# Ledger of designs, part 25: designed miniproteins, single chains, continued (5)

Each design is a single chain, and the fold is of that chain. pLDDT is the mean over its residues in the fold that is shown.

## One batch from the design tools (miniprotein)

Design m16897
Fold by ESMFold2-Fast:
Structure m16897 (fold): chain A 66 residues (1-66)
Amino acid sequence: MELVDGRTEEARYSADEASLRMRVRAAPGKEAELPDVEFDGFEVEVKVTRTSPNEAELEVRARRKP
């Protein structure tokens, strides 16, 4: 899959938590495919909302594991 454009909609950070929201768009005729996100020592939650076949909004939240 090929990404043409990515936009950061919102980013928030703290000592124990990071939140990132972005919108991604695929090349014409391609479906938007989101990468797997992993952080060592953190619990990662990813929420994906498709707005069209080639666009998606991604929200990533990472929290430090206890």
Scores: mean pLDDT 61

Design m16898
Fold by ESMFold2-Fast:
Parts: structure tokens; C-alpha cells; sequence
Structure m16898 (fold): chain A 61 residues (1-61)
């Protein structure tokens, strides 16, 4: 689904160190699915924690 693709894209961006892209993908996933791990990924990415954003994005996928 679009939510799962967004979560995967966020996890990959976070793993590459792109916290801003990971935050955007996590927020998009959260809007589509309401998944709390997607919200945590967006929050971590917004805080600049790309590794945490990646981990939460993987859980949301």
C-alpha cells in the first residue's frame, strides 16, 4: 500500500542519514494509516535522529 511504501522510503532515507526525508515519509505514513511507529519516525527525523527514524520506519512498514 502507499503507507507501506512511504514507511520503507522513510526507513531507507533514515539509514542513509537523511533525517528530513525520513521525517516527511513518517508523517505521510501516519496520515494514511494512523500507525504510532510512523509518528515516532516523523518525530525522530524532525529532531535530526536519522537512525531512530529509520528504526521506527521499519516497524511501521
Amino acid sequence: SDGERSARAGAEAGAAGDAAAASTAGYEMFKLTGNPDARKAAEAGRAGDAAAASAYGERAA
Scores: mean pLDDT 77

Design m16899
Fold by ESMFold2-Fast:
Structure m16899 (fold): chain A 90 residues (1-90)
Amino acid sequence: MAEERIAKDPKDAKAWLELGELYAVQGDLEKAKEYYEKALEIDPKYVEAWIGLGRVYYAMGDLEKAREAFEKALELEPENEAIREAIEEL
């Protein structure tokens, strides 16, 4: 489990991302945001964490912060069509 990985290595950015995804699916947007932000503190180039954060902000109704997060992801992966589509849906 991601929680067990974090207990052994709190700098495991992927484990923090997995917790963010878990809580986002459950609708706990505040915890999802917190865990995606933890992943980004460890690895600020973690595209999947920027995408997850953008989706959380979109679900919270913060379209400006959602756009900012998706634009950060797009700067890191300019050819990622899913990120471009997410920005266009805002």
Scores: mean pLDDT 84

Design m16900
Fold by ESMFold2-Fast:
Structure m16900 (fold): chain A 90 residues (1-90)
Amino acid sequence: ALSPREVALRVAFLVSDLLEKLLEEGKITEAEYKEAMDLVAEAVRAIEAGDLERAKELLEEMARWLIEKVPEAKEEVEEALKKALELIEA
């Protein structure tokens, strides 16, 4: 099984990679990217602390926000969320 730190690292990679892609494509602003990355940092801290319920809430909130801002990225956001939640629930 993955350690909490390994889970946190993989979740951070999946979500930050998606956010960086959206920023690079001009689909989110630098300010929105920074705000989303602050939520990623909070989710990582929650995973490391064993607060998996809080981590899920933060990731689901971010996914909902991203889908509302960038409807064309819905499939990519939902797939990233699914993978992140599977890592947390493993």
Scores: mean pLDDT 85

Design m16901
Fold by ESMFold2-Fast:
Structure m16901 (fold): chain A 55 residues (1-55)
Amino acid sequence: MSVEELEEKLAQVEAALEKLKDAAEVQRMVGEHELRRVREALEKAKATGKDVEVP
């Protein structure tokens, strides 16, 4: 994914986590894990200037 696509996905995940603030701990932890993965991919994409796939 491009840097722009990763930034858009990051914003979507952050918005989803805010909606899940009252959710069960397990669901919250899953969202936090996804957020971390997208952030790591975005940092890598910015550093290399190349598209990075999120697993």
Scores: mean pLDDT 74

Design m16902
Fold by ESMFold2-Fast:
Structure m16902 (fold): chain A 84 residues (1-84)
Amino acid sequence: AVLPADPLERARFLARQGGRAYRAGDYATAIELYEEAIRLLEEVLGPRHVETLLALKELAEVYRAAGDEARAAEVERRIQAILA
């Protein structure tokens, strides 16, 4: 697929689409979209940026809503490791 010229805007777009999928109850799509958004946010802004951390918190919320507490805990540990 073709990436837009602004990778930060693409990351923000993907995070917004992830939120929409989450609200629609499509947890699998929300997870995929948030994981791609986080990858781009880490690349552009770095892992310690507020936007990267917020997207990680949203991903953990989606995993918990999907009943995947193990994956939610893994994402929460990732946040703690970034802040250490």
Scores: mean pLDDT 86

Design m16903
Fold by ESMFold2-Fast:
Structure m16903 (fold): chain A 77 residues (1-77)
Amino acid sequence: SRAARERGIELAERADELAEKGVELEKEGKYEEAAELYEEAARLYEEASKYTSDPEGMKALAENLKEEAEKLKKKAE
């Protein structure tokens, strides 16, 4: 449906914004805060996968962000 498509786009756009903010925090050396934003963005991409014609693409984006968050948490130690 159109509403489901719009919901998927909204969730993916919010995830993109959080991931971009995470990149900014990572550049500032705020690794723990960046990791939290990457984890939240990953969650939103996973939710967006329910409303998209490319669920595997959204899941891949989520997995990549989870892996990056894990790497940043190790840098914060």
Scores: mean pLDDT 87

Design m16904
Fold by ESMFold2-Fast:
Structure m16904 (fold): chain A 78 residues (1-78)
Amino acid sequence: SMEEERRALIRDYAANARLSKLMLEGKIEEEEAREWAEKLEDREAVEEARRLLEELVEKGANEAAAEATLRRLEELER
């Protein structure tokens, strides 16, 4: 269903944001990031993804790319 696809996308964005942070810290833990995201409620996953993206921008990540991802998350939030 579209709702299941939406939930999967939210968790994928959260997992990717966490993985990006872990990679900046010298850790390649893709499975950890995925498992962490799968345990989150939809709203928590959106909020955690936002926090991680804001932290990544503060650490020098591409702001335009982060803003694009945040816009996608806003589209997925009800």
Scores: mean pLDDT 78

Design m16905
Fold by ESMFold2-Fast:
Structure m16905 (fold): chain A 78 residues (1-78)
Amino acid sequence: MEKFKLKKGEKKEIVLEQPARVTLKLLSGDAVALLDEDNTVLIAVKKGQEASVELPPGKYYLLAIGDSEVEVRIEPLE
């Protein structure tokens, strides 16, 4: 579990070295999306929402819509 403070339009890289379940919970701000390297939206969360997605290894990006604080949990799937 890790908490990130993101500014409006900030992209934060997340690298998965193995298949993992990624869970986002938006603690403050308007919305945060998780994107793949082609900028496809995989999940998005608004204030007070939590969402999870299972992803293969690869590069992903958190994108903030407005200044935001998001909690990210990454759980390896083996």
Scores: mean pLDDT 83

Design m16906
Fold by ESMFold2-Fast:
Structure m16906 (fold): chain A 60 residues (1-60)
Amino acid sequence: GTPLSEDQLRATVDLLLEAGVISEEQAQKLLEYARDTREVAELAGISERTARLLQRLADR
């Protein structure tokens, strides 16, 4: 399959934002972190931050 693109991720995040599951700031952070996840050095740090954001989403 085709690798996940930034546009595909943005569309998914926009759906969550429209549903009120996440805030605009959380949506922006998810997009930023997902873009950077392709870099091995960033991946570990981003995954921790992403987990925190996902926890916030679950809390809503």
Scores: mean pLDDT 58

Design m16907
Fold by ESMFold2-Fast:
Structure m16907 (fold): chain A 80 residues (1-80)
Amino acid sequence: SEEELERMINVVRALADYLGLPDEVRDRLIETVREAFEKGLSPEEIIDRVIETLREAGVPDEDIEFARKVLRTAFRALEA
């Protein structure tokens, strides 16, 4: 739904802000979520795509593990 997509985008936006990521990386994460959602990927698959984007952007492994935990908690709540 549009509500689920908007909530996913808000989580990714907040996460990028918390980690101090550049605007370019934040925007890339938002586009990754939109594209994966439009393709009908599951929340777990969307999380994997976001993590790939973070890794490609050079985000440290410690921050990636934190991001994965936050995304899993938030995105799984949206499946209800």
Scores: mean pLDDT 83

Design m16908
Fold by ESMFold2-Fast:
Structure m16908 (fold): chain A 70 residues (1-70)
Amino acid sequence: SEIEELKELAEIYLERIKKAKNSPNVSEEELKEAVEYVKKKLEELRKKLGEEVQPIVDETLEELEKILKE
């Protein structure tokens, strides 16, 4: 289902950002661009798939902010 695909994609995005943040080889600008890309893609998916996926998008954005805060 599209909802399951979004959940899987969201997990992949969160893992990539977490790895990037913890990598000494990733610059501050590269991390910023990666975060911006993820946020943009999540917003595009919400617009495409509708309100049914909004809770997944919102939870993913909250987890992203938690990763960045730590």
Scores: mean pLDDT 80

Design m16909
Fold by ESMFold2-Fast:
Structure m16909 (fold): chain A 113 residues (1-113)
Amino acid sequence: QDVLLSSLTEIFKKLLSDDQHKEIIKEYLATGQEIKSNDPKVQIILLIGNAIYEASKGNKESAIQHLDQAISIAKSLQNEDLVNVLLELKSLIENDELNVEELQLAFINALNP
C-alpha cells in the first residue's frame, strides 16, 4: 500500500510538474467556478478529479469511464507519458489497490507545496 501510494505521488508530481497544468488547477480552485473549456489539458485534469471522486464513493465503473475519456484525449494529443500515467492509475483502481483518501491528499499536497 505505501509502495503504491509512493508511485502515485511520483505520478502526480510528474503530471503537476508541468507549470501549465498546475496553474490551470490552481486557477480553477481560486475561482470556485466549473470551467467549461475546450482546452484538452483542462478536460483531462477535470476527468482525473472526477475519477478520484467517483472511486472515493465506491463507484469504480464510473471512475474507470472518466479515466478512459482522459486516456482518449491524451492519445489525441500524442502525449505517451500522460497516457502511461493514466493507464497505471486505471489499473490501480480496477485492481482495488488504490487508497483513494491518501491519493486525494497526495494530489492536494502536489498543488500546495
Scores: mean pLDDT 69

Design m16910
Fold by ESMFold2-Fast:
Structure m16910 (fold): chain A 69 residues (1-69)
Amino acid sequence: VEQLIAELSRLIREAEELVKQGRVEEAEKLLRQAETLVDQLRAQGQTVIADVARHELEELRERIRELKE
């Protein structure tokens, strides 16, 4: 569980940095990987942690959406 959380945090941070640089396609790739880890955390019963991470991913997707407009 801790390993999945650490990997998820890393992916979110890297995606945030890519969004700041306008590298939208690279950021979307990392967000897809992070979503898979969120689903795995939910399946393992880590619902609260998964919900927090899902919210962060939704915020990043909104920023990407704004950049594409």
Scores: mean pLDDT 80

Design m16911
Fold by ESMFold2-Fast:
Structure m16911 (fold): chain A 79 residues (1-79)
Amino acid sequence: SLKEEAIELARRAAELAREIALLLARGEEPAPELVEELRRLEARVRELVAQLDPEQAREAVEETLRLIAEAAREVEAAE
């Protein structure tokens, strides 16, 4: 379903955002290609969410925020 596809892409975006954040935390510059890929994933998720009904869109956004929160905790836990 479009909702499931949006959530899967959001998960990939969260993982990539985590990788970029960890590189920055180590004083390393992320490759521009990684940042561009993250932007492309975010754009695609937004496009898919726009095609969902309001209830499914809300659920997709809530799941996306949960994944982002998990990625943020992993960055905070990294030494």
Scores: mean pLDDT 76

Design m16913
Fold by ESMFold2-Fast:
Structure m16913 (fold): chain A 77 residues (1-77)
Amino acid sequence: SKLEEAKKLAEEFLKHVKELVDKMKEAGAPKEKFLELKEQIEETVAALAEKYGDEEIKEVLEKTKKEALEYIEEVLE
């Protein structure tokens, strides 16, 4: 149940990040703003991983972080 809740929240978070990134791109945000967002995502995931410590939840968080960062990198190309 907790793992499934974490997966659902992670998927919702990823969708939110993608929507934000798309809006930033349409608004013509400079590259520096996307780099700031990447740092915020990394810090958020690190804090959550430290809080939970459960390996399965940590794997969900790391996968979500990777997918979010890869999406930002693709948008910057």
Scores: mean pLDDT 83

Design m16914
Fold by ESMFold2-Fast:
Structure m16914 (fold): chain A 116 residues (1-116)
Amino acid sequence: PPALPFEPDEELEVDGVKVRIFDNGADPELREAAREAAMKAAKEYKDEVESITVTLDANGNVTVGVTAKSREAAEKAVDLIAKRLEELAGYELVNRIFTERADGRYVAAATFRKKP
């Protein structure tokens, strides 16, 4: 089995929030839209969100992971990213899953695809 890379293609710190981007062959315009959406959510929810991870692929799929202090904060960050990806790239939220970690933090995993 191929080894998975542990290092993101891009790592940013936005007002203390870590933003990581993993790009597996996405269009540059999609990557830029996803970066802008993640950075906006990081700035707006900086007191409640700890990290945002974006994964992009060559088929135009976008997956976003948000780690936050509460489920509500994770949900608000995902909703803002969804709104921004719709505005910038015509993408829609397809699915989201929320998980509570043993340390009391919440993780949201959201999947986006281009609107038909």
Scores: mean pLDDT 83

Design m16915
Fold by ESMFold2-Fast:
Structure m16915 (fold): chain A 79 residues (1-79)
Amino acid sequence: GAAEHARAVRILGEVLRDAAEKAGLTFKQLAEKVGVSEETVRRIFRGELAPDEELLEKILEAIGMTPEEFVERVRARLA
């Protein structure tokens, strides 16, 4: 339902934020690499906006994470 979707979007944002921090990327650097605004990146990391598949793939490439690693990290947090 809506609550489960909201939780999933929040967890997705947390995984991406943690990975970007470990990659040493600022909001500005990530936004520039994937072609979106800094505000869009902040909203995604806060779980306020779910990226579409194309944007998600670009973010994963920029932070050096495979789609398989991303799915595994999200599943681990969903438990």
Scores: mean pLDDT 84

Design m16916
Fold by ESMFold2-Fast:
Structure m16916 (fold): chain A 62 residues (1-62)
Amino acid sequence: MTKVIRVKSEDPEKAAEELAKKLGVKILNRARWEDETKRYVALVGEDKEGNLVVIVAEEEAP
């Protein structure tokens, strides 16, 4: 089953990458977008058990 993990951070790119490493997720795809207010990062990967994992990181308000 797909697992979706959401995190907020002042550095969403770093937070997403660190979380993927902690969970042992093999990153398959990266998506990044930005609006006038916030940056967003989504990492799609697979854990060691073969589960699809989506990590969505949103920039924390300044």
Scores: mean pLDDT 80

Design m16917
Fold by ESMFold2-Fast:
Structure m16917 (fold): chain A 72 residues (1-72)
Amino acid sequence: KPVLSRSVDVDVPPTATADDLAALARALGAELGGEAEVTLDPVRAGGETMAMVRVALPDAEVGYISLRARAT
């Protein structure tokens, strides 16, 4: 039942932290003009990290942004 689904791939420096990724995900969620919830998947083997931003929309429907970050 999500109204919006978006995926964003981002290259990050190998020194990037989960907090840096969470801040970026929250900023992306704020662009939708709703309340954002951030969920971070733990860093997977191979250095890939995912964050999911869930945004509540004014009509009580839910949007999702998936942020996939890869250390370079």
Scores: mean pLDDT 57

Design m16918
Fold by ESMFold2-Fast:
Structure m16918 (fold): chain A 79 residues (1-79)
Amino acid sequence: AELAARREELRAKTEELLEKAREALKEGKYEEAIKLAKEALELAKELLKLATKEELPEAIGLIFRAIGLLIEAELKLAK
């Protein structure tokens, strides 16, 4: 029964970290954005492990969003 609550908690925390990573990118804080995006990716991977078949697309989407932010932040840092 608590698995549904845990999945919602992981989803909410992942989205919070993705938003913080996006704000860090906007502020030029690329190292912080990388850290936040990596944390979001780890939580999204945990969500994927707990996801039902119906929830898989959303969990996969969060993983791709985290990877995208991570790549963008690392490319910005490399400049």
Scores: mean pLDDT 85

Design m16919
Fold by ESMFold2-Fast:
Parts: C-alpha cells; sequence; structure tokens
Structure m16919 (fold): chain A 70 residues (1-70)
C-alpha cells in the first residue's frame, strides 16, 4: 500500500531529523512525498513544496510531520 508506506517513511524521516541525521531524513521525506503523489493523496505542487521545505532542518522536520499525518 503506497499510502501506508509513504506515511511510514515520513515517520522514519521525522525521527531521523530529530536525531540530526538530516541527509537520511531528506531522502526519506522526498521518497515519502513521491509515494503519496503516486497514491493520489498529494499534488505535484505539494511535492515541490516538500522539496523546498527540506532545504533547512526545521522545514524538513515540519514536512515529515505533515506527510506522516496524510
Amino acid sequence: DLLEEGRRLAREALELAREGRYEEAKELVIKSAQLLLDAGVITEEQLEGVKRATEDPVGLEVAAWELAKV
């Protein structure tokens, strides 16, 4: 299930970001957003917004938190 996998990756990314593992968290957040786009629950514009949010640690953590709630 793409939706469940996307949300799972977002939760893992949130934990990694809180541990300061930002590069790993960024990869999982972007992968999560791609799976959620493929599941039809976010738009391409939202995916691009997630990519921009991952430019800093705070935006990365917020993006992971939001995707985990989808």
Scores: mean pLDDT 86

Design m16920
Fold by ESMFold2-Fast:
Structure m16920 (fold): chain A 86 residues (1-86)
Amino acid sequence: MTVVLTFRNLSPEQKEKEIAYAKELEARGYDVEVEERGDELTITIGNVTVEQAIGEVLRAIGLGLDGAEVKIEYDGDTIRITITYP
């Protein structure tokens, strides 16, 4: 399965943190693609396990608890998570 993380209204510090996280996932052997567009960032994580996908959902929920707006969609193969910072 695939997880797509889309971040909106990122500060420079938040963008740096998310890019560092994407690099950590890539270093662990995951298939990771990063696309930057101004204050927006898309991270696509391919060939994820169910446990990893649950981990990404929990991470997104944590960002929501910290004040971000979080939207999660699932189509049977892809989990799409949109995180919008205030």
Scores: mean pLDDT 84

Design m16921
Fold by ESMFold2-Fast:
Structure m16921 (fold): chain A 71 residues (1-71)
Amino acid sequence: SKIDELAERVREALRKAGVPDEVADQIAEQFRKLLENGDVEGAIKLLREAAERFGLPQEEVDRLIAEVKKL
């Protein structure tokens, strides 16, 4: 699904930033569940917090947020 694809992109972005697999998987799963429940704002907030904590590239974060807003 589109939601699963977005969650996988979040997981890959976190792993590329050096986040441990277990933590990246946990954040991506929480993001997926928020989107499945229709909590778009919660998903965006989680993504922004993870990006700040782990130093994700702003460009990639902005692209992911734009895709989430299209759901």
Scores: mean pLDDT 87

Design m16922
Fold by ESMFold2-Fast:
Structure m16922 (fold): chain A 58 residues (1-58)
Amino acid sequence: SKKVSELVALMILGVEYLNQGKYEEAAKLYREAGKLAEEMGDTELAEKLYKKAEELEK
């Protein structure tokens, strides 16, 4: 579905920024991905993505 493709794209971009040490940009992408996962009903994935974003902001 369109949401799955969007979620995958956000996660790939988030990992790329993380690999570049751009933690704040990566955190924003993980939060967007988490919100999208929540909209899709995947609460476990959303929680993991939100936690990852929080860890990157510390």
Scores: mean pLDDT 84

Design m16923
Fold by ESMFold2-Fast:
Structure m16923 (fold): chain A 84 residues (1-84)
Amino acid sequence: ASEEELNRGVVAVALASTRTALRRSGEPAAPEIIALLDKALDALEAGDLEKALEYLRRAAEALREAGLDPRVAELAAEIVEEIL
């Protein structure tokens, strides 16, 4: 597999895991953040890295505003930016 394909796979798994953890957390802001992560995952699957990066940055901001850990979304955005 190419390094780009591996990086996309790692990002997708990390975001899916974060989404599941948020959904199970019961956090009031979780539905909004999950929607942004879902849009990022859809953009990654479509190969639209620019939109994926936009949604990941928005998700990280929403996580910060909610007082939650944004690091997974921030790291995912960094990986997407490197392969863009």
Scores: mean pLDDT 80

Design m16924
Fold by ESMFold2-Fast:
Structure m16924 (fold): chain A 88 residues (1-88)
Amino acid sequence: APEWLSEEERKKVAEILRKGAQKARELGDTEFAEYLEKLAEYVEKNRVPRGVLLLALSTMLVAARSQGREDVAKILEEVRDEVAKIAS
């Protein structure tokens, strides 16, 4: 069904999330990197609705901006945009 990610889509999304986490760690961030890593593990192990991932990433983006962490927010925005191409 179009509401659910396929196994191949979930693998691609998990790769995008892990690359984003690595970039966040390279900037000295652990908080958002850990959230992205946990989200990647969840996506690999579970059936995931398409819209839920974009909501989760948008929530993280708002949190990063609220903390004044614009470099991290930029990574989260890039991750969200790449995930949206697969999971929209």
Scores: mean pLDDT 84

Design m16925
Fold by ESMFold2-Fast:
Structure m16925 (fold): chain A 70 residues (1-70)
Amino acid sequence: MEELEKRIREVARKNMEFYKKKFDEALKNGSVEAAKIAGDMATAAAYAVSPEEGERVKQEMDEKIAEAEK
């Protein structure tokens, strides 16, 4: 039961953390386009973890992009 689902969610969580790190690196380097791609990937992975995590990560990424575009 559910071992495959647990493994998929574990991979999704690691992918979320990886893309969040790449998002922060892209913003520090001034690459807004790369940050948008990494943010989309982090958000997609977060939704695979849970809907609540996905919504939180999406809002965090959207706010950071909006700040960088000022």
Scores: mean pLDDT 83

Design m16926
Fold by ESMFold2-Fast:
Structure m16926 (fold): chain A 63 residues (1-63)
Amino acid sequence: MAGDVAVATEDVEGSGPVTLSLRKGERVLVKKVLDSDFVLARSLATGEEGVVGKSHLEVVGSE
């Protein structure tokens, strides 16, 4: 999963200084798997990095 490109399956609102906000259909690069539920990702649209729940992402390819 690290190095994969994923798409947000729904709008995600960041609730803290390390969380990433995404819109449905926005693509992210998964940089690191943090635990069973969360990844560190970078938005390909905005360049912002943050923590995102894996349940909000669908892998679409590898970069």
Scores: mean pLDDT 76

Design m16927
Fold by ESMFold2-Fast:
Structure m16927 (fold): chain A 66 residues (1-66)
Amino acid sequence: MEEEVKLLVNRKKLEELKEKYLKKGDYEKAEIIEHMLENLKEGEELTLTVTENDKELIEDLKKANE
């Protein structure tokens, strides 16, 4: 099921999440976070279309923004 999710960019939390993925050896997710950090500024609204494969990453991003 597809759904649209809106998140506010917290660069410090994204950097922490990237380091967490790198320590786990999840280089694909770490690369996605790196691209977000390169292209997004603090406090920008990020709109993502969620697929089943991306659900874990989206949930981790939501938790990082708490």
Scores: mean pLDDT 72

Design m16928
Fold by ESMFold2-Fast:
Structure m16928 (fold): chain A 60 residues (1-60)
Amino acid sequence: SSTRKKLDKVKEALEKLEEGNVEEARKILEEAGLSFLTEYSDEELKELVRHRREALERHL
């Protein structure tokens, strides 16, 4: 499903943020159609991506 694919991308982006690779995380989020999240600071982005992951998991 599209929700599963988005969740997989969000998890990958969160992993890159945990590694400190913010540039790669932003690219992954853009590919997932979540480019609006790339307007936030690195700290804010990490929190927003975590919340988005939780929301998508609850929808599966």
Scores: mean pLDDT 75

Design m16929
Fold by ESMFold2-Fast:
Structure m16929 (fold): chain A 56 residues (1-56)
Amino acid sequence: SMGEEAARRAAEAAGAVGGEAAGLTALHQLKQSWEEGGDEAAVRAAERALATVAAL
């Protein structure tokens, strides 16, 4: 979905710009915000991005 793609791009950008620790924190906060909003597709995209950033 478009929301899922946008979530992935935002999470990757946060990791690249903020560095490892800042990127992980931002992704966790984004995931929680989307969970509160009920956007399951965005939450799953954030989970995949977290796995990718954690591998760096």
Scores: mean pLDDT 67

Design m16930
Fold by ESMFold2-Fast:
Structure m16930 (fold): chain A 74 residues (1-74)
Amino acid sequence: EELERRRAEASRRVGELLKKLKPLIDQHIDAVEAGAPGDEIRALHEQLAKEGQPLGRASRESVRLDVEIERRRA
């Protein structure tokens, strides 16, 4: 059950990080839809990539644990 517990923790962390990142995602979408200058859109995209690093790591850990749990069930 340690794997299931760690997977649940990773999943919760992904959800928390997504909520934190949502305002920046919305800002990027709004800028694209409004036809903002390319430099502004690029800056928002780079900020999303930077702020999304913890989410990427947490998401990869969650997927890794899911795969490990499924292998043990097979």
Scores: mean pLDDT 78

Design m16931
Fold by ESMFold2-Fast:
Structure m16931 (fold): chain A 57 residues (1-57)
Amino acid sequence: MPELSEAAEAAAKRAALEALAAGRTSVSPDQVRAEAERAGLSPEDVEALTAAVAAAN
C-alpha cells in the first residue's frame, strides 16, 4: 500500500506499542486487525492494514 489513512497508521502504531509493552518484538496481522477494528476503521482500511503487516513479515 503506497499510503495508509492517518487512522490506519495510528492503529498500526498502537498495535506495535501494545506488543512491545507485552514484551513482544513483532506484531501479528491478527493483532493489527483487532486494533484497527477497535479504532473504528472501515473494513477496507482494516484489510489494507492486515495485508501490509502480513507482507512485511
Scores: mean pLDDT 68

Design m16932
Fold by ESMFold2-Fast:
Parts: structure tokens; C-alpha cells; sequence
Structure m16932 (fold): chain A 63 residues (1-63)
């Protein structure tokens, strides 16, 4: 869709975040540590306004 990410339904936002994560991991799977993976997930979640998911991802990144 050509709509703003913030205008999408929560499920659509989650699916788009997961798609972007999957594409990045597929392209560079050996370059991401678990910490980097969760930091990237948090950044994407914040971009889509999913603050609760971003907060959880940041907690996982701290471990």
C-alpha cells in the first residue's frame, strides 16, 4: 500500500515490520548479533508507532 505507515491497522503494521526484518536478515544474516536484531526491531516498531513492541524489543536487546 502507498499509505502512511502510521495510518495502517496494528496487524498490518506488525506484518510490515516483520517483512522488513525478514528481508534484512535474509540479506545480511551473519552480520546481526541478537542485540543488533532487537535494536533494529525496536527502531522499525517506533517508525510504525508501535511503542509497546519497541519497548519490549529494547528490553530484549539489553540482555
Amino acid sequence: SSRNPLDAAPEEKAQEILKRMAELLKKNPRRFTPKEYYELLAELAEEFGELETAEEARRLAEE
Scores: mean pLDDT 70

Design m16933
Fold by ESMFold2-Fast:
Formats: sequence, C-alpha cells, structure tokens
Structure m16933 (fold): chain A 95 residues (1-95)
Amino acid sequence: SPLVERLRQLKKEIEEVKELSETDPDLAAKRLIELLDEAILLLRDDPSDRGLFSNLRRLVQSMLNSDLSDEEKKEQIKLIADVALRVIDRKIEEL
C-alpha cells in the first residue's frame, strides 16, 4: 500500500528527529512539526488518528514557544516522537 510505505518512511524520519534532538532541539522540534503535519494529511480520513497527531503538533509548538532549557526540550521531543511512532506502528498494523 502506498500509504503503508509513506508511514514507514515517516517513522524513519521521526527516528532521525529523535537523533537530531541531541544536538539541536529547536531544529528537531521544527522538523517534528513538519512530519506531524504530513501525518495529519495522510490520516485525514481517520478523525481519531488525525486528532491525536493534531494534539501532538500543538504540544511540540507549545514546547518550542516555551522558555524550557535545551535538555527539557530534548526530553519533550523524544517523548512526543515516541508517542507518534507508537501510533504509526499501530496504524501500519491496521492497514
């Protein structure tokens, strides 16, 4: 399925964001927002999954606009990325 292949690629890109967060949390957050926006578009026909990714996107945006330290931002990015990866894995299994 083209959707499954794009979701697998999206997982790989989110894993790369986790790695990027070790050196540049703000750039990692901006990248994660782009990937979450893509997930929202890919899952537009599923209101539940779209809503979940929309909520994750708001959390990343809130964190990026906060006065949190780089270490705190890195921890938040990894946590949000892990949630996104879990949802994508579940979605791939359903398709």
Scores: mean pLDDT 87

